# Designed miniproteins, single chains, continued (4), part 60

Each design is a single chain, and the fold is of that chain. pLDDT is the mean over its residues in the fold that is shown.

## One batch from the design tools (miniprotein)

Design m14056
Fold by ESMFold2-Fast:
Structure m14056 (fold): chain A 83 residues (1-83)
Amino acid sequence: SEPSPEEAAFLEEVLAKITLPSDAEVDAIMAAAKPAWAAAKTAEEKAEVVAEATRRLLLASGASEEEAERAAEIVRDHLLRAA
């Protein structure tokens, strides 16, 4: 349920370095995710949609590709463990 201390520390470090994207950028990322979310039938497919949206949001916020990918993996794994 809760992220691990290592996962929480990583996310806090990334969040301290990024600039929040504009509302228009957030809306565009969410609009792109909507068809994939509607088509998702399994918990795994739904977790992948959320993870990809997280990755894109972090990249738009100035995170590195490596930081965005790791944060997406943490989100995906957390959702799969909660399912």
Scores: mean pLDDT 79

Design m14057
Fold by ESMFold2-Fast:
Structure m14057 (fold): chain A 72 residues (1-72)
Amino acid sequence: SAEDEALLAQMYEVAREYIRAKKAGDEEKAQKYLARFQELVRKLTGSDEPPIPSEVEAAFFRARMEAERAAG
């Protein structure tokens, strides 16, 4: 649905900001983006199991690969 597509786009942006904050050493900002990513995952999946940081990174790389495949 259009709502699910919007959620996926937001998850990608939030995951990107999380990675950027981690690279900058800004742990407070990284935790805020992690929390926002977890809320978007709950909204999309209905699951109460929040993704751990490694799952956020995996989601970011998965979204990037899908975007690259769509462009190619």
Scores: mean pLDDT 72

Design m14058
Fold by ESMFold2-Fast:
Structure m14058 (fold): chain A 72 residues (1-72)
Amino acid sequence: MPIDEAEVNQAMLDIAESVTKIAIKNNPSKATELEGQSLVLRVQAAGSTDPAEAARLRAEADRLEAEAKKLE
């Protein structure tokens, strides 16, 4: 059972959100927004100790990535 995983996961989420905001500011597009949201969900899934929650988050991340690829 992880002891300090929540702090590491929060730091990774903060980095992912910061990178996403910079990317959107420099190249604002719906595709960039969806790719950023997918990245955040993948970090959440990697930090999850519940296999069902991790699977749900990965499925949503995969869906957002597929949608981003359709939008340029």
Scores: mean pLDDT 74

Design m14059
Fold by ESMFold2-Fast:
Structure m14059 (fold): chain A 87 residues (1-87)
Amino acid sequence: SRDELIAELARRVKELAAGLPEEVQNALEQLTLQTILLIEEGRSAEDVKAAVDARAAALLARYADDPEASQVIREVRALLLELIDAV
């Protein structure tokens, strides 16, 4: 179900971000929650993907000097895009 996919995504995001500073963990949780909100509001897949790309790009710019954070941001973006295609 959609709820099961969302729960699994949230679990994977927390797992990927667990080794990062709290600021980065919170930013990734917020990115995930905002993406879920857009899906729940019935936004098109194209619109939700565009919002994820814009927010992920902003996070990559903010944490450009942190290779580990940048890698996890890219992985979370990929997971969010997979969720959007699955729901």
Scores: mean pLDDT 87

Design m14060
Fold by ESMFold2-Fast:
Parts: C-alpha cells; structure tokens; sequence
Structure m14060 (fold): chain A 77 residues (1-77)
C-alpha cells in the first residue's frame, strides 16, 4: 500500500494535521524501513530518523515532518 516515499510523506503530514498520532507513528516506521530498503539510510540512520519523525508527530509539527521527508525523497529520486 505504501508504493512511494512521496505518498507516505503526504499521508503522514495529513495524519499529523488530523491529530492521528498512532497512524503517524505507524507511517514513520514504514517510511524508515522503506528508506533503508532504497539505500537512502543505514539501519542506524533509520532509527534516528524514525525517532525524529515520531517526535515531530507528537509535537504536531507538520513542517518538520515535511522537511525530514523531503531530505529522504531527494536522496532516492
């Protein structure tokens, strides 16, 4: 169902804006796993990246989520 990082990013931003923190946390985990599979992040970098996405979601910081996702998407193109 998550076919691209762009789709996952849009879904996560929407979940954060809608206050659906558990959905955002699930998406953060899937995004981190996909980034490793695509070679954008190492396993260690993915753990830190997921932690930052979860923190941004808990803080309702959709701008931080967008910035973090844009950086990863730019690496895989």
Amino acid sequence: MLESLQQAAEMMVQAVNDGKVEVAKYLADEIAKRAVELGALTEEEAKEFRKRLVEAANNKDSAEVRELMEEIIKRVE
Scores: mean pLDDT 80

Design m14061
Fold by ESMFold2-Fast:
Structure m14061 (fold): chain A 97 residues (1-97)
Amino acid sequence: MKELAEEYGVNRSREVGAAVVLLKSQGLDDLAEEAGKVLHQGGRNGGIATGYATNAIAAAIEQDDDLMSRYLSALSKLAPKDVVEKVKKIVEEVRKS
């Protein structure tokens, strides 16, 4: 965990690293890799959008559908549509796992 946190701390925001670590802890390594790639995109409000996307993924892992829906709605107002659709796919795959 410390080595992984140091590696992600150099190249990623805290929120991106948290989502990747959470997905890997669930054995969802392919989704963790996809989330890491997607969460580096964001457009004009990238930092805030990344936070909303990360929290939506965390809410999906915790099975909090209401909180997940709220973060996805907030993300849809700030991020490009392609980023929103990729985050929605990650969230749906987490919910099916």
Scores: mean pLDDT 68

Design m14062
Fold by ESMFold2-Fast:
Parts: sequence; C-alpha cells; structure tokens
Structure m14062 (fold): chain A 118 residues (1-118)
Amino acid sequence: AKELLELALKATEEALKQAQEALAAVDAGDLESARQHLQEALFLASTARGFLKKALELAPSKDLEKAIKYTDLAIDYIQQAISALNAGDAEAARAHIEKAIEYLQKAIEYIKKALKKL
C-alpha cells in the first residue's frame, strides 16, 4: 500500500507541474506547447488514479477515496482544457487548467494524509 501511494504522489506532483507549465504556455500564446503539457498531465493523473485505486483495494481509507475523487475531477478539467484548446478557446482552456491545478493540489493533500496513517 505505501509504495503504491508514494508512486501515486510522485505521478500527481508531476501532473501538477505539467498543468502549471500548460497554464504558462497558454498565457504566452503557445497553444501547441500547452496542448503537449496537458496531454502529459492527463497521462500522469490517469497513472496516479490507477495506483490510488489499487491502494484503496488493499487498505480502504476515506482519505484515499477523496484523493481518487479529486484526481477524477482534475482529469475531467484537463480533458475540458484540451477540448477548449482544440476549439481555439484559450480563455476557457485557461479557466479549466486553473481548476485542474486546484484539484491536483487537493489530491496531493489527501495522498499525503493517507501516507501519514501508514
């Protein structure tokens, strides 16, 4: 369980970094770079979700359930941001990336809480 949570934490922190780089790219008008960073964030967040789900099966925890919930919300907003960029709507993409960052930060908080109880 602990090793899966450490892997989930690392993947979620990397996803957060990619989402932050996507936000900076949108603000710079580099929509191609923003799209690449969001695709990487989506892959990393989805990978983290897989580790969190396996950890929950081994050791059920309300902190893990919240970590999964916030990871799912972050994934949804990353997908909405990619769709907005594909439509040429940089303002909508920016707003969705900001929400993805917020939910990735919340997911990290709950992963860290789950780790402290192991």
Scores: mean pLDDT 91

Design m14063
Fold by ESMFold2-Fast:
Structure m14063 (fold): chain A 100 residues (1-100)
Amino acid sequence: SMEEVYKRIEDEILRFITEVQDIADAELSEEKKAAINEILKEMARKIAELIKNRESPEKILEVVKEAYKKIKTLFSEAAKKKLDEIFEKFLERVKEIEKE
């Protein structure tokens, strides 16, 4: 069902956010962490609106991808490589959910 798909995607997004926050806590200043928090809040608001309007999972993923592009600019090159690996795994898991 679409409800089950949305829930599974939201669970994967929460996992991705947690992994990003862990790296941010290890590497970034309070100012940069505050910037990430604002990007994540805006992303969450947009995703909630898309789900409320029964929009496609692809549109939800576009919002996450745009938020990630902004977040990525705040990190070092070494952290960006690790974040890209995390993001690729996130994308793979969401793709598996959509193929049912």
Scores: mean pLDDT 87

Design m14064
Fold by ESMFold2-Fast:
Structure m14064 (fold): chain A 55 residues (1-55)
Amino acid sequence: TEAEKLLEEAKTADLATLKELYARSMEQAVKNPQDLEILRATAEIARMLRELLDA
């Protein structure tokens, strides 16, 4: 799924790429608000981004 692809890219992403993946995931969440997989992927990417910024 698109959510799985986003999460796979996020696992190896640097900070700049992770920010772009978050933006892309947010766009998909806005277009498909009932897609729980995209919402969960967006939340996980946000968590990863926050951890990098807090470190």
Scores: mean pLDDT 78

Design m14065
Fold by ESMFold2-Fast:
Structure m14065 (fold): chain A 61 residues (1-61)
Amino acid sequence: SVEEELKERIKEIIEKSKSFEELKKNLAALMDEAVTKHKIPVEKFLDIVVEAALEVEKERK
């Protein structure tokens, strides 16, 4: 699904971003894509970001 693909892309952005500034820029760009192209509401995108961030945090030792 689009939501699962977005979640994996968000996880990749979180894991590969080298700074908080880079993370913010990449997430903002993906949010714009999700809202404009995939018609995902902002609130839904933010829910996916929270889920992705928690999953990445659980994988960290």
Scores: mean pLDDT 83

Design m14066
Fold by ESMFold2-Fast:
Structure m14066 (fold): chain A 87 residues (1-87)
Amino acid sequence: RMAELAERAAEAVEAGDWERAKELAAELAEALAAASDNPALRKLLLAAAELARTASEEELPEELAKLGASMSAEEQAAVRAAAAPAI
């Protein structure tokens, strides 16, 4: 399922369908959040999915920066531990 969402997102990017790519990226983030046992990562992924669906291309970088800035050092450490399995 997640691999299929990632493949469809890549296809949408190649086709230049940015609205579809954003929607598929949001679905992928939601799927990763549902599969995650890390509450900080789940919170981040759900917020990122909402931003991908609602923010414009111009707004998205600013909103993602705000989301990152709202995380505590402990939440950031938990996200790094979950998201970087090779560290």
Scores: mean pLDDT 66

Design m14067
Fold by ESMFold2-Fast:
Structure m14067 (fold): chain A 67 residues (1-67)
Amino acid sequence: AALIKSLVATAKSHILALYPNATNISVTVLFADSSVAFLQVSFTKDGKTVVTGITLIDGKITQVAIL
């Protein structure tokens, strides 16, 4: 619903801000509640697949980790 759509949009925006040429961005919501969300994001950069975890607290990205 609206929360998941917002989280996905935030994650994609963040990846594109860091890597403007990123393609095939796929976001999986592993956990989300009213205050915290943990997302797994996969994307293609320079022909290679990258997988990263994104943590959001109160709608703000607080941590990004390469998985």
Scores: mean pLDDT 78

Design m14068
Fold by ESMFold2-Fast:
Structure m14068 (fold): chain A 82 residues (1-82)
Amino acid sequence: FAASAKILAIIALVKQANAAVNAGDTATATALITQALALVSDLPAAASALTQALAALNAGDTDKAIALLAAAVALAINAEKN
């Protein structure tokens, strides 16, 4: 099962956001997550996870933000598979 161009773009943006969060670059992470949100507007579970990741990042909860970014990717892949 081949991933769509949209899923590949979401994965790339989330990987970059994860790297930015780990580097303490909240501004870059926020911009990348916002770009990913635009791509998942039709995937409500993935959009919810990304919105929660932004909230966690704004609260300084980097571990929760990283976990929610991983969840968003899994939810987006699952939605494309079904």
Scores: mean pLDDT 81

Design m14069
Fold by ESMFold2-Fast:
Structure m14069 (fold): chain A 94 residues (1-94)
Amino acid sequence: SMLDLAEEFARLAEEVARRVMSEEEVEILRKNLEEALRLLREGERTGDKKKYEEAVSIFIAVASELSLRATPEEAALMRRMSDLILQMEKLVKA
């Protein structure tokens, strides 16, 4: 379920980024999201909770960057992304 939440976050983040960022910035954001997903998969494989914390930190950084650029048109997507981060943080602490 952590990976499912993270994959949904990545899809929404890329959608927002395509609306408010340049193509070059979207590519950088996509690479950061790929690294976060890699860390989550490694955390599942090894049981290392620090990998989950590192991945969630990347998602928080991505959401923060997008929030500086988002307009009212992206508000619903940004709210869903925030909810997904909160759910992922709860799973890390469980």
Scores: mean pLDDT 88

Design m14070
Fold by ESMFold2-Fast:
Structure m14070 (fold): chain A 75 residues (1-75)
Amino acid sequence: SAEDVEIDPENRTIRFTYKSKDGKPLKSIRVPDPSKGENLEVPANIKDGDKVEIKRHPSKIEVTVNGGEPVVTPR
């Protein structure tokens, strides 16, 4: 689940803290792509308490965990 969800429409960015109910890491994140009507699977290794940032661009989606290097997925 996601806690502390912050939506930043000016920067097309969503931030949240990942909460694991079972202590298990999340291996991918599904990001809705409104232009295609589908979800994109972005590879990630997200652990309980990690801070996640999703930034949506016209041609790509970037997922950043704890301010590290972004994982880039084409749209």
Scores: mean pLDDT 72

Design m14071
Fold by ESMFold2-Fast:
Formats: structure tokens, C-alpha cells, sequence
Structure m14071 (fold): chain A 94 residues (1-94)
């Protein structure tokens, strides 16, 4: 395993953890009757899971592809967390 492949695997694992957290936020919102917010968290989790699967396939191709998978995953996680923070602000106002 190259350093690039190892870094990609770690980033992909972190993406899986973030997706699981977003799914949990969706379930918590449903318990409060905030179905629109819950659906948005579920959508973010599903989108991130798709990116995790894509990144895993890309990382397996070559060290260069693994470097790209690492960069892409960092960006996808950052974007998902940004959107989750916006949803959390809406959740606090509801």
C-alpha cells in the first residue's frame, strides 16, 4: 500500500463516519416532527455514501488516482458539513 492509497483509505473511512452522523441527525429530526429537515440530512448522507463508493473504486486504480480520491473526499466532506451546519441552524429555529 502506498502512502497515497493509505491517506485515501483514511479519508474514505472518515466520509463513511460523517455519512452515518448525518443519518443519525435525520432520525433525530424525524423524532421532533421536522420531516423536511430530516429529508435534507438523509439526502446529504446518501450523496456522501455515493461519493465514498466512487472514491473507494478510484483509490484502487493507481497511486495517482488515490491522490485524486483523497482530495475529492476532503472536498465532499467539507461541503457536506457546511450544508449540515446550515440545516442545524434551521433545526434550532424550528
Amino acid sequence: VTEAQFEADVAIAFGEIVAAILKNFSERAKKKGLFDIADEYEKLADELRTKVAEGRRLAAQSPEAAEQAYRDMQNFIDEALKKARELDEKFKKE
Scores: mean pLDDT 83

Design m14072
Fold by ESMFold2-Fast:
Structure m14072 (fold): chain A 60 residues (1-60)
Amino acid sequence: MLSPKAQELLDRMVAAFEKEYGLESISPEEFLALLNDPSNLEIQELYSEVVEQQVQEELA
């Protein structure tokens, strides 16, 4: 259950990641691979921010 604000934040982060890492069109499979790669702590941190935003919106 993702709030509109959390979804917008997620979309912005995905777009920024596509541009920052040269992945202009990242597939869901590629994104999952990045999330499961322990060398990509930055991706895990950004995903944690999305989850925190979702929890905050749910509480508000």
Scores: mean pLDDT 63

Design m14073
Fold by ESMFold2-Fast:
Structure m14073 (fold): chain A 86 residues (1-86)
Amino acid sequence: RREELVEALAETLRRTLAELGVPEDVIDTAVTLFRLNVEAGASLEEAAEIALDVAYEQLSRTDPEHARRAREEAERALRETRRRLE
């Protein structure tokens, strides 16, 4: 179900970024933007890209290498969650 998939993706995004040491305020912004874009009619892929772009921009100001790794790992985790839930 779409709502269950959206919740699972939002939780995967929050958990993965937290495990990678991303600051809580950046995580909250990314998860909020993901949810808002899905509600506005964006595809799950588009909403995830927007959320990760914002997180990457904020993180790259402090640590560009950490930002790149966090984005790559989050993209991987989101793809895996989507495959599992369809």
Scores: mean pLDDT 83

Design m14074
Fold by ESMFold2-Fast:
Structure m14074 (fold): chain A 55 residues (1-55)
Amino acid sequence: APSQEEVLADLEAQALKRLDAWRKENPGVSDEQYQAARDQALRDIRLWVEQRARE
């Protein structure tokens, strides 16, 4: 089974890819809005992984 660190890294990579796609589809998004969304997504992922720590 994947470790907690492997799950975290995978989810973070997927979130960053989706954020990049979102920004490309929405070129009006500011750098400040992008950074806020990125920071929030990474915090949410870390909290979720910690709460659902795998065996």
Scores: mean pLDDT 78

Design m14075
Fold by ESMFold2-Fast:
Structure m14075 (fold): chain A 84 residues (1-84)
Amino acid sequence: VDEYYRERARYLEDMLPGVEETGGVEELELEISRDDRSPEQQRYLEALKRVIELSRNLRRLRITEMTTEQLREKIRERERRLRL
């Protein structure tokens, strides 16, 4: 899970200049853990906040909260399918 958050945070951080230039996307759907408070999750949430703040074109934001175990299961399913 921590590696997942680090990779996602880095991806979002790398996207920030493009989001600032273009105004971002009109729709954004995100899945986050409601009970994880790791530093990695905080970095990811900070990156997400910056993307949202810079997304001038954002008209629809959906954030799905789930338990850390549910999020881990989704990550494992994706790894199994994509061989990440």
Scores: mean pLDDT 69

Design m14076
Fold by ESMFold2-Fast:
Structure m14076 (fold): chain A 93 residues (1-93)
Amino acid sequence: SLSEEIALALDEAAISFLEDLAKDPNAHPQIVVDLVELYKDMGNYYYEKGNYELAKKYYEKALKLAEENPDVISKEKIEEIKKNLKKVEEKLK
């Protein structure tokens, strides 16, 4: 739908903006939290659309960033991302 296309475009723009902010080692921890959540949302979106290759790519980005920031991202959140990644890998033969 048009609403989905607009939401996707806004999420992609937000990701690009937050990725640039995250390059600063003094960046606020909330930037990392928001970026991990946006990567997860993109992964979920593509998973629901059956695009498992893109879903995997976004879950891998979320996991890598989360594991690099264990004092900001909870262990429970990291395990959730790992579980989502495992589900998408099971769809890829």
Scores: mean pLDDT 86

Design m14077
Fold by ESMFold2-Fast:
Structure m14077 (fold): chain A 79 residues (1-79)
Amino acid sequence: MNSEAAERGRQLVQAALEAGRELGVKVHSAEVTVDAEAGRARVDITAEGSDEQLRQLERRVRERGEALGWETEVVVRRP
């Protein structure tokens, strides 16, 4: 595994957990798939919250990934 891709993945997982805490959302899982060569990341999140909270979680994680210089796809689903 590329060490930079692993670090970016960890940062996106951490961003999801931090955003969840700030928004009052219970994050059950956050899984990141990174394509370092293409500059892409996909974040799959399973979380409990209102529709507005989950939309804000998706937005914050996507914005964080984009700020890290990666095309970021975020999928949030309920358990």
Scores: mean pLDDT 82

Design m14078
Fold by ESMFold2-Fast:
Structure m14078 (fold): chain A 61 residues (1-61)
Amino acid sequence: SVEEAKQRGIELFRKALEETNGDVEAALKKAIEEIKSDPTLTDEERQAAVNAAAQEAEKAL
């Protein structure tokens, strides 16, 4: 679902933020790459996940 995709985007960003030692820009790029490579997501779900990750990144700045 779109709601589950949004949660996935947030979780992927948070994980990437830990892996990049707090580099928000690098973490966002990494999260977006993982979202784009996920074949289980529809185009709508993929966009929702990307948007959610980006919003979470803005809060981290």
Scores: mean pLDDT 83

Design m14079
Fold by ESMFold2-Fast:
Structure m14079 (fold): chain A 57 residues (1-57)
Amino acid sequence: SSTHEYAKRLIEQGKQQPTSKFIGDRLQRLADDLEKQGDTDLAKQVRNVSKQVQQAS
């Protein structure tokens, strides 16, 4: 499924240079993907974390 693939990619890319902006952006994309799959509950939680990370620092 796309969710599994996205999680794997997130981990791989996060290894390069994780920053609050980078992490926040990736989480926002993940949340959007989850929403499209109908997993609105998890998507909302991921969006909250994304905003929190981007606002941190």
Scores: mean pLDDT 69

Design m14080
Fold by ESMFold2-Fast:
Structure m14080 (fold): chain A 85 residues (1-85)
Amino acid sequence: KLSLEEGLKKVEELVKKLAENPSEENIEEFARELAEIVLNAESDEIADKIERHALNLLVKRHIPLELIEKFRKLYSEILKEKKEE
């Protein structure tokens, strides 16, 4: 299980990597990795904080809006699938 501090660090690293090469393939990988982090958070409160921080970083690092919308759809689908398993 991931603490808030560990989750925030992982998210910052993932967004930095994504910002260096913003592509559809990398946004799909980011969505999968973020879902894994959020699902492994110590609590729902921590998971929510990590998720909000990730979304804020995507905007602040000027990730194209088209890729952010794709991320939102994929991330939602992955979370639904993982919770149903």
Scores: mean pLDDT 82

Design m14081
Fold by ESMFold2-Fast:
Structure m14081 (fold): chain A 65 residues (1-65)
Amino acid sequence: SLQEFIDQAIEELRRAFQSGGLPTALQLAAKFVREAKTVFSEQDVRQMVERLNDELIELQKELAA
């Protein structure tokens, strides 16, 4: 459940970054974190935030020349 949610969030985050850049990806990440807080434990939400942050860092590196 949590793993599937995180995997789906990362997939959509990548698409959002491709279409609208960092601002769009950040808005989507915030939405997923809000949704996760209503369903998952505090520990699970922290794990999700760490994985989404790692993905955003990697996407930003891909834009660096």
Scores: mean pLDDT 81

Design m14082
Fold by ESMFold2-Fast:
Structure m14082 (fold): chain A 60 residues (1-60)
Amino acid sequence: MAEEAERRALAEAEARGLAHQPLVQQLNEYVKNGDYEKAKELLMKYSLPEEAEASVEVLK
């Protein structure tokens, strides 16, 4: 009960405190699998076009 709430709060704090890190990992997985269309859709969902450039740069 309380421990599950703590786990969710930790994940939310990590996503908010260090925003975009898990998004970059997800984008890298899509690009690695050749799912560029899913990667683009993910970026549009979060409205983070700068994340697309950062992800592509890391993969170079």
Scores: mean pLDDT 58

Design m14083
Fold by ESMFold2-Fast:
Structure m14083 (fold): chain A 94 residues (1-94)
Amino acid sequence: MGGVKRAIAIADLEKKTATVIVEADSPEQARLAVNAMAGAARSVPGVLSVDGKVEGTRGIVTITAENGLSAEQAAKAAVDAARRMGAEGEYIVK
């Protein structure tokens, strides 16, 4: 799937959360990216909730987990899903 440009994930180990932001060419591509990223994050053990939203051509996935390592793994899984859609991916641990 084309039209996904960039995904940036920020994992906060202390808060046991991660936020993944994706930029796409259209709202439709952003929605597809959010669905793929949220699905990948939900498959990670220790993930408690995953919320996805689309704002114009931007998608945002918010992850909460039982521990910081699970949040980090979920952030990586979400970025990898966006990379499979053609995005440049970046991952930051905080």
Scores: mean pLDDT 85

Design m14084
Fold by ESMFold2-Fast:
Structure m14084 (fold): chain A 80 residues (1-80)
Amino acid sequence: LSGPVSGKVVLFDRSGRLHTGTAEGEVAADGTVTATITLDDGSTLKVTAKAAEVEGDKITVHISIPEQGLRGVAGLTLDP
């Protein structure tokens, strides 16, 4: 499994506040996902993580950005 991916992101900050957005990136054959997240407030973040769950063309990634106190999940779809 490798190629371009895109999808939605849900993150929580240290106060428990919800942040939503979109992600676009690539998944490598070893399951490494590299993506750019754009939050609804216009903030942009780059992340690298391992795919936690793969089901067909759907990929779930757990996200942690400790320097910003953000953590959550991305639901991504592999483009053909």
Scores: mean pLDDT 79

Design m14085
Fold by ESMFold2-Fast:
Formats: C-alpha cells, sequence, structure tokens
Structure m14085 (fold): chain A 88 residues (1-88)
C-alpha cells in the first residue's frame, strides 16, 4: 500500500492516478476484511494507509486551488471514498 501511494503521488497523469486509485480500492477492501477477521497486521496497515491517504488528499486539494479541474475533483472524491472505507 505505501509503495502504491508513493507511486500515485509521483504520477502526473490524472487518468493513470484514477486507475491506480481504483486498483488501490480493491486492496483496501481486502485489507479491511482481514482486519475485521482479527488480523493485527492488517489493522496496523489500515492506520498507516489512512495517514498516507490524508496527506495525498491535502496535496490534491492544493493542486485544485491552483488549477481547478474535473479530473482532480474526481481524484479527490476517490481518495475520500478510500478514507471512508478505512474508517470502518
Amino acid sequence: IGFTLLTIQQTQDPQQIQQMLDNLKKSIEELVKKAEEGDKVAQEMIDDALYDLQQFKQQVQQKLQQQPSQQLQDILQKIDELIEILKK
């Protein structure tokens, strides 16, 4: 998860970022399922992923203030969806 988030943050193509976030959603949903089953490592990874996603959200919000775009708004929405999944 950390390596994927770092790659997404370094990617400049909004379409590629959206595809990477869609793939990350599947990994996060699996991680949440494992944590619900009592996997302590999965629970720790959720906390780390939540922190990383919140940092990425701040970066995307800053870019939106400088260059408003529908693609960046879509990316921000996908990040918010991932954060919401991780909170449960």
Scores: mean pLDDT 76

Design m14086
Fold by ESMFold2-Fast:
Structure m14086 (fold): chain A 89 residues (1-89)
Amino acid sequence: MEELTREAQERARRAVELELAGREEEAERLEREMIEKLKKAYESGELSEEEAKEILAAAQIAAARVVAERRPELRAEAEAAIARLEAAL
């Protein structure tokens, strides 16, 4: 689980950086590949539903932190999203 969590967080951060650079198609590809990997792990029984949710929440929190750092105008919204995701864990 830790390796999948780390990979999801790293891909989520990179996807945000790519979107901010105007490279939306590359960002979408990274997100799609990670979702597909998590889906296969869930379907094979390698991940429980709760573990999959925790990995997705960790990835979303990592992405929101990058947005808060790079886009001051979205910081309040990103911080609110992080608080909601952390409360749901």
Scores: mean pLDDT 81

Design m14087
Fold by ESMFold2-Fast:
Structure m14087 (fold): chain A 95 residues (1-95)
Amino acid sequence: KLDEIFKKVSEIEKKSPFDEQVELGVAVLTVAVSLVILKKTHPELYKKFVDALEKGPEEARKLIEEAYQKGEITEDEYRFLLRAVEAVEYLEKKA
């Protein structure tokens, strides 16, 4: 699912105005950086988060809310992961 989004984003980038290309690039980097950090800091949560994103951004949001409520992640990590979910939602709308 993420691979399909990145493929469509790559196709759109070539035809988009410069401002939209920058927004798409920032969204892609936000997702990529968030996943790298999560894989390094919380590898088990990373696997669950990727699986949840494949099901949809709403499932990913629920997963991170539960992790935060259980004290598995900090408030800063929770906010950072919410930004990743929002970036995926943005990319899906553009694809």
Scores: mean pLDDT 76

Design m14088
Fold by ESMFold2-Fast:
Formats: C-alpha cells, structure tokens, sequence
Structure m14088 (fold): chain A 79 residues (1-79)
C-alpha cells in the first residue's frame, strides 16, 4: 500500500520507539514491550497491518507474556 502516516501519528510512533529504547537501556523489557504495543496499535488504527505485526512481534521478543500483543498479532495473522 502507498498510504502514508499523518505527521502527528508518525511523531507519536517516533516518541514511542524512543521510549522503548530508553526502557531497554534501563533493562525494563516490559516497559519497552508496552511502548512497542502502543506503536503497533497506532499503525493498526491507520491500516498499516504489516508494520503493526512487526511491532507486536518485537514486543513479544521483549515480553513473551504480553497478552495485548499476542491477541492483536493473532488477529492480524488471520487472513
């Protein structure tokens, strides 16, 4: 898809990625995963499903027990 993110949503995602990196540097993998789930949710709301899957998978690498990432990833992988 040639769809582009709104500048405001792109800025929110950038902020969440920076927060996730800060959490990882502090060895807070649950905090990092939560920030990546929020980024994935914004991408999903905007219809960027393949990118949302990438962020949910990244969150699950950091926190395999993140139920929101598991549910949202499974839903996007159904057809």
Amino acid sequence: SSQTLSPEVAQQISTLIQQALAYENANDNKGAAAALVQAGNLLKEEGFYDLAKVYYKSALRLDPNNEEAKKNLAELEKK
Scores: mean pLDDT 86

Design m14089
Fold by ESMFold2-Fast:
Structure m14089 (fold): chain A 77 residues (1-77)
Amino acid sequence: MEDLALEEIERLVRERRDELSPEVYEALERMLEAARAGDVEAAEAALEELRRLASDEEKRIVLEIIAEAAARVAAAA
């Protein structure tokens, strides 16, 4: 189920890319790649960068993406 959740997050991030700055989008992609690789330290570093770069609005968008991905995965289970 982890692979499905990650794939759904990646899809939603691409759908909402135009709502994110390029820097925030790149940091989010790095976080997702690190998560897929199981590299916890790299994922945490990318998440910290994302928190530093993202506006309050972009942070809200990221949380909405995660919540929607979780809901879709739960509905499929």
Scores: mean pLDDT 77

Design m14090
Fold by ESMFold2-Fast:
Structure m14090 (fold): chain A 96 residues (1-96)
Amino acid sequence: MKLTDEQREAAVELAVEIVRKHADTLRESDVIRAYKEAYEKAKPHFTDEQAEKIAAIVARVALEAVRLKKETGQPPSLEEIEELARRAVDEANARE
């Protein structure tokens, strides 16, 4: 199912907020935490299925941010997190 414009905007905003908040300490174990936080924040505004999709995108952005931190030795910048979020949303829509 294709993401709506509202779901895409929410996924990008939550990914930036949650991943940036944890950027300095971000570990693979934080990916599941990012999923849960995104789900709880999306749940009041979306259906359970939509909230799960948004949370999955945020978790993917968190995973890519962990990988980037491992490669560079530095936490990702706001601009890098925004780019990862936009890419994750585009890939999620392309798979559906």
Scores: mean pLDDT 79

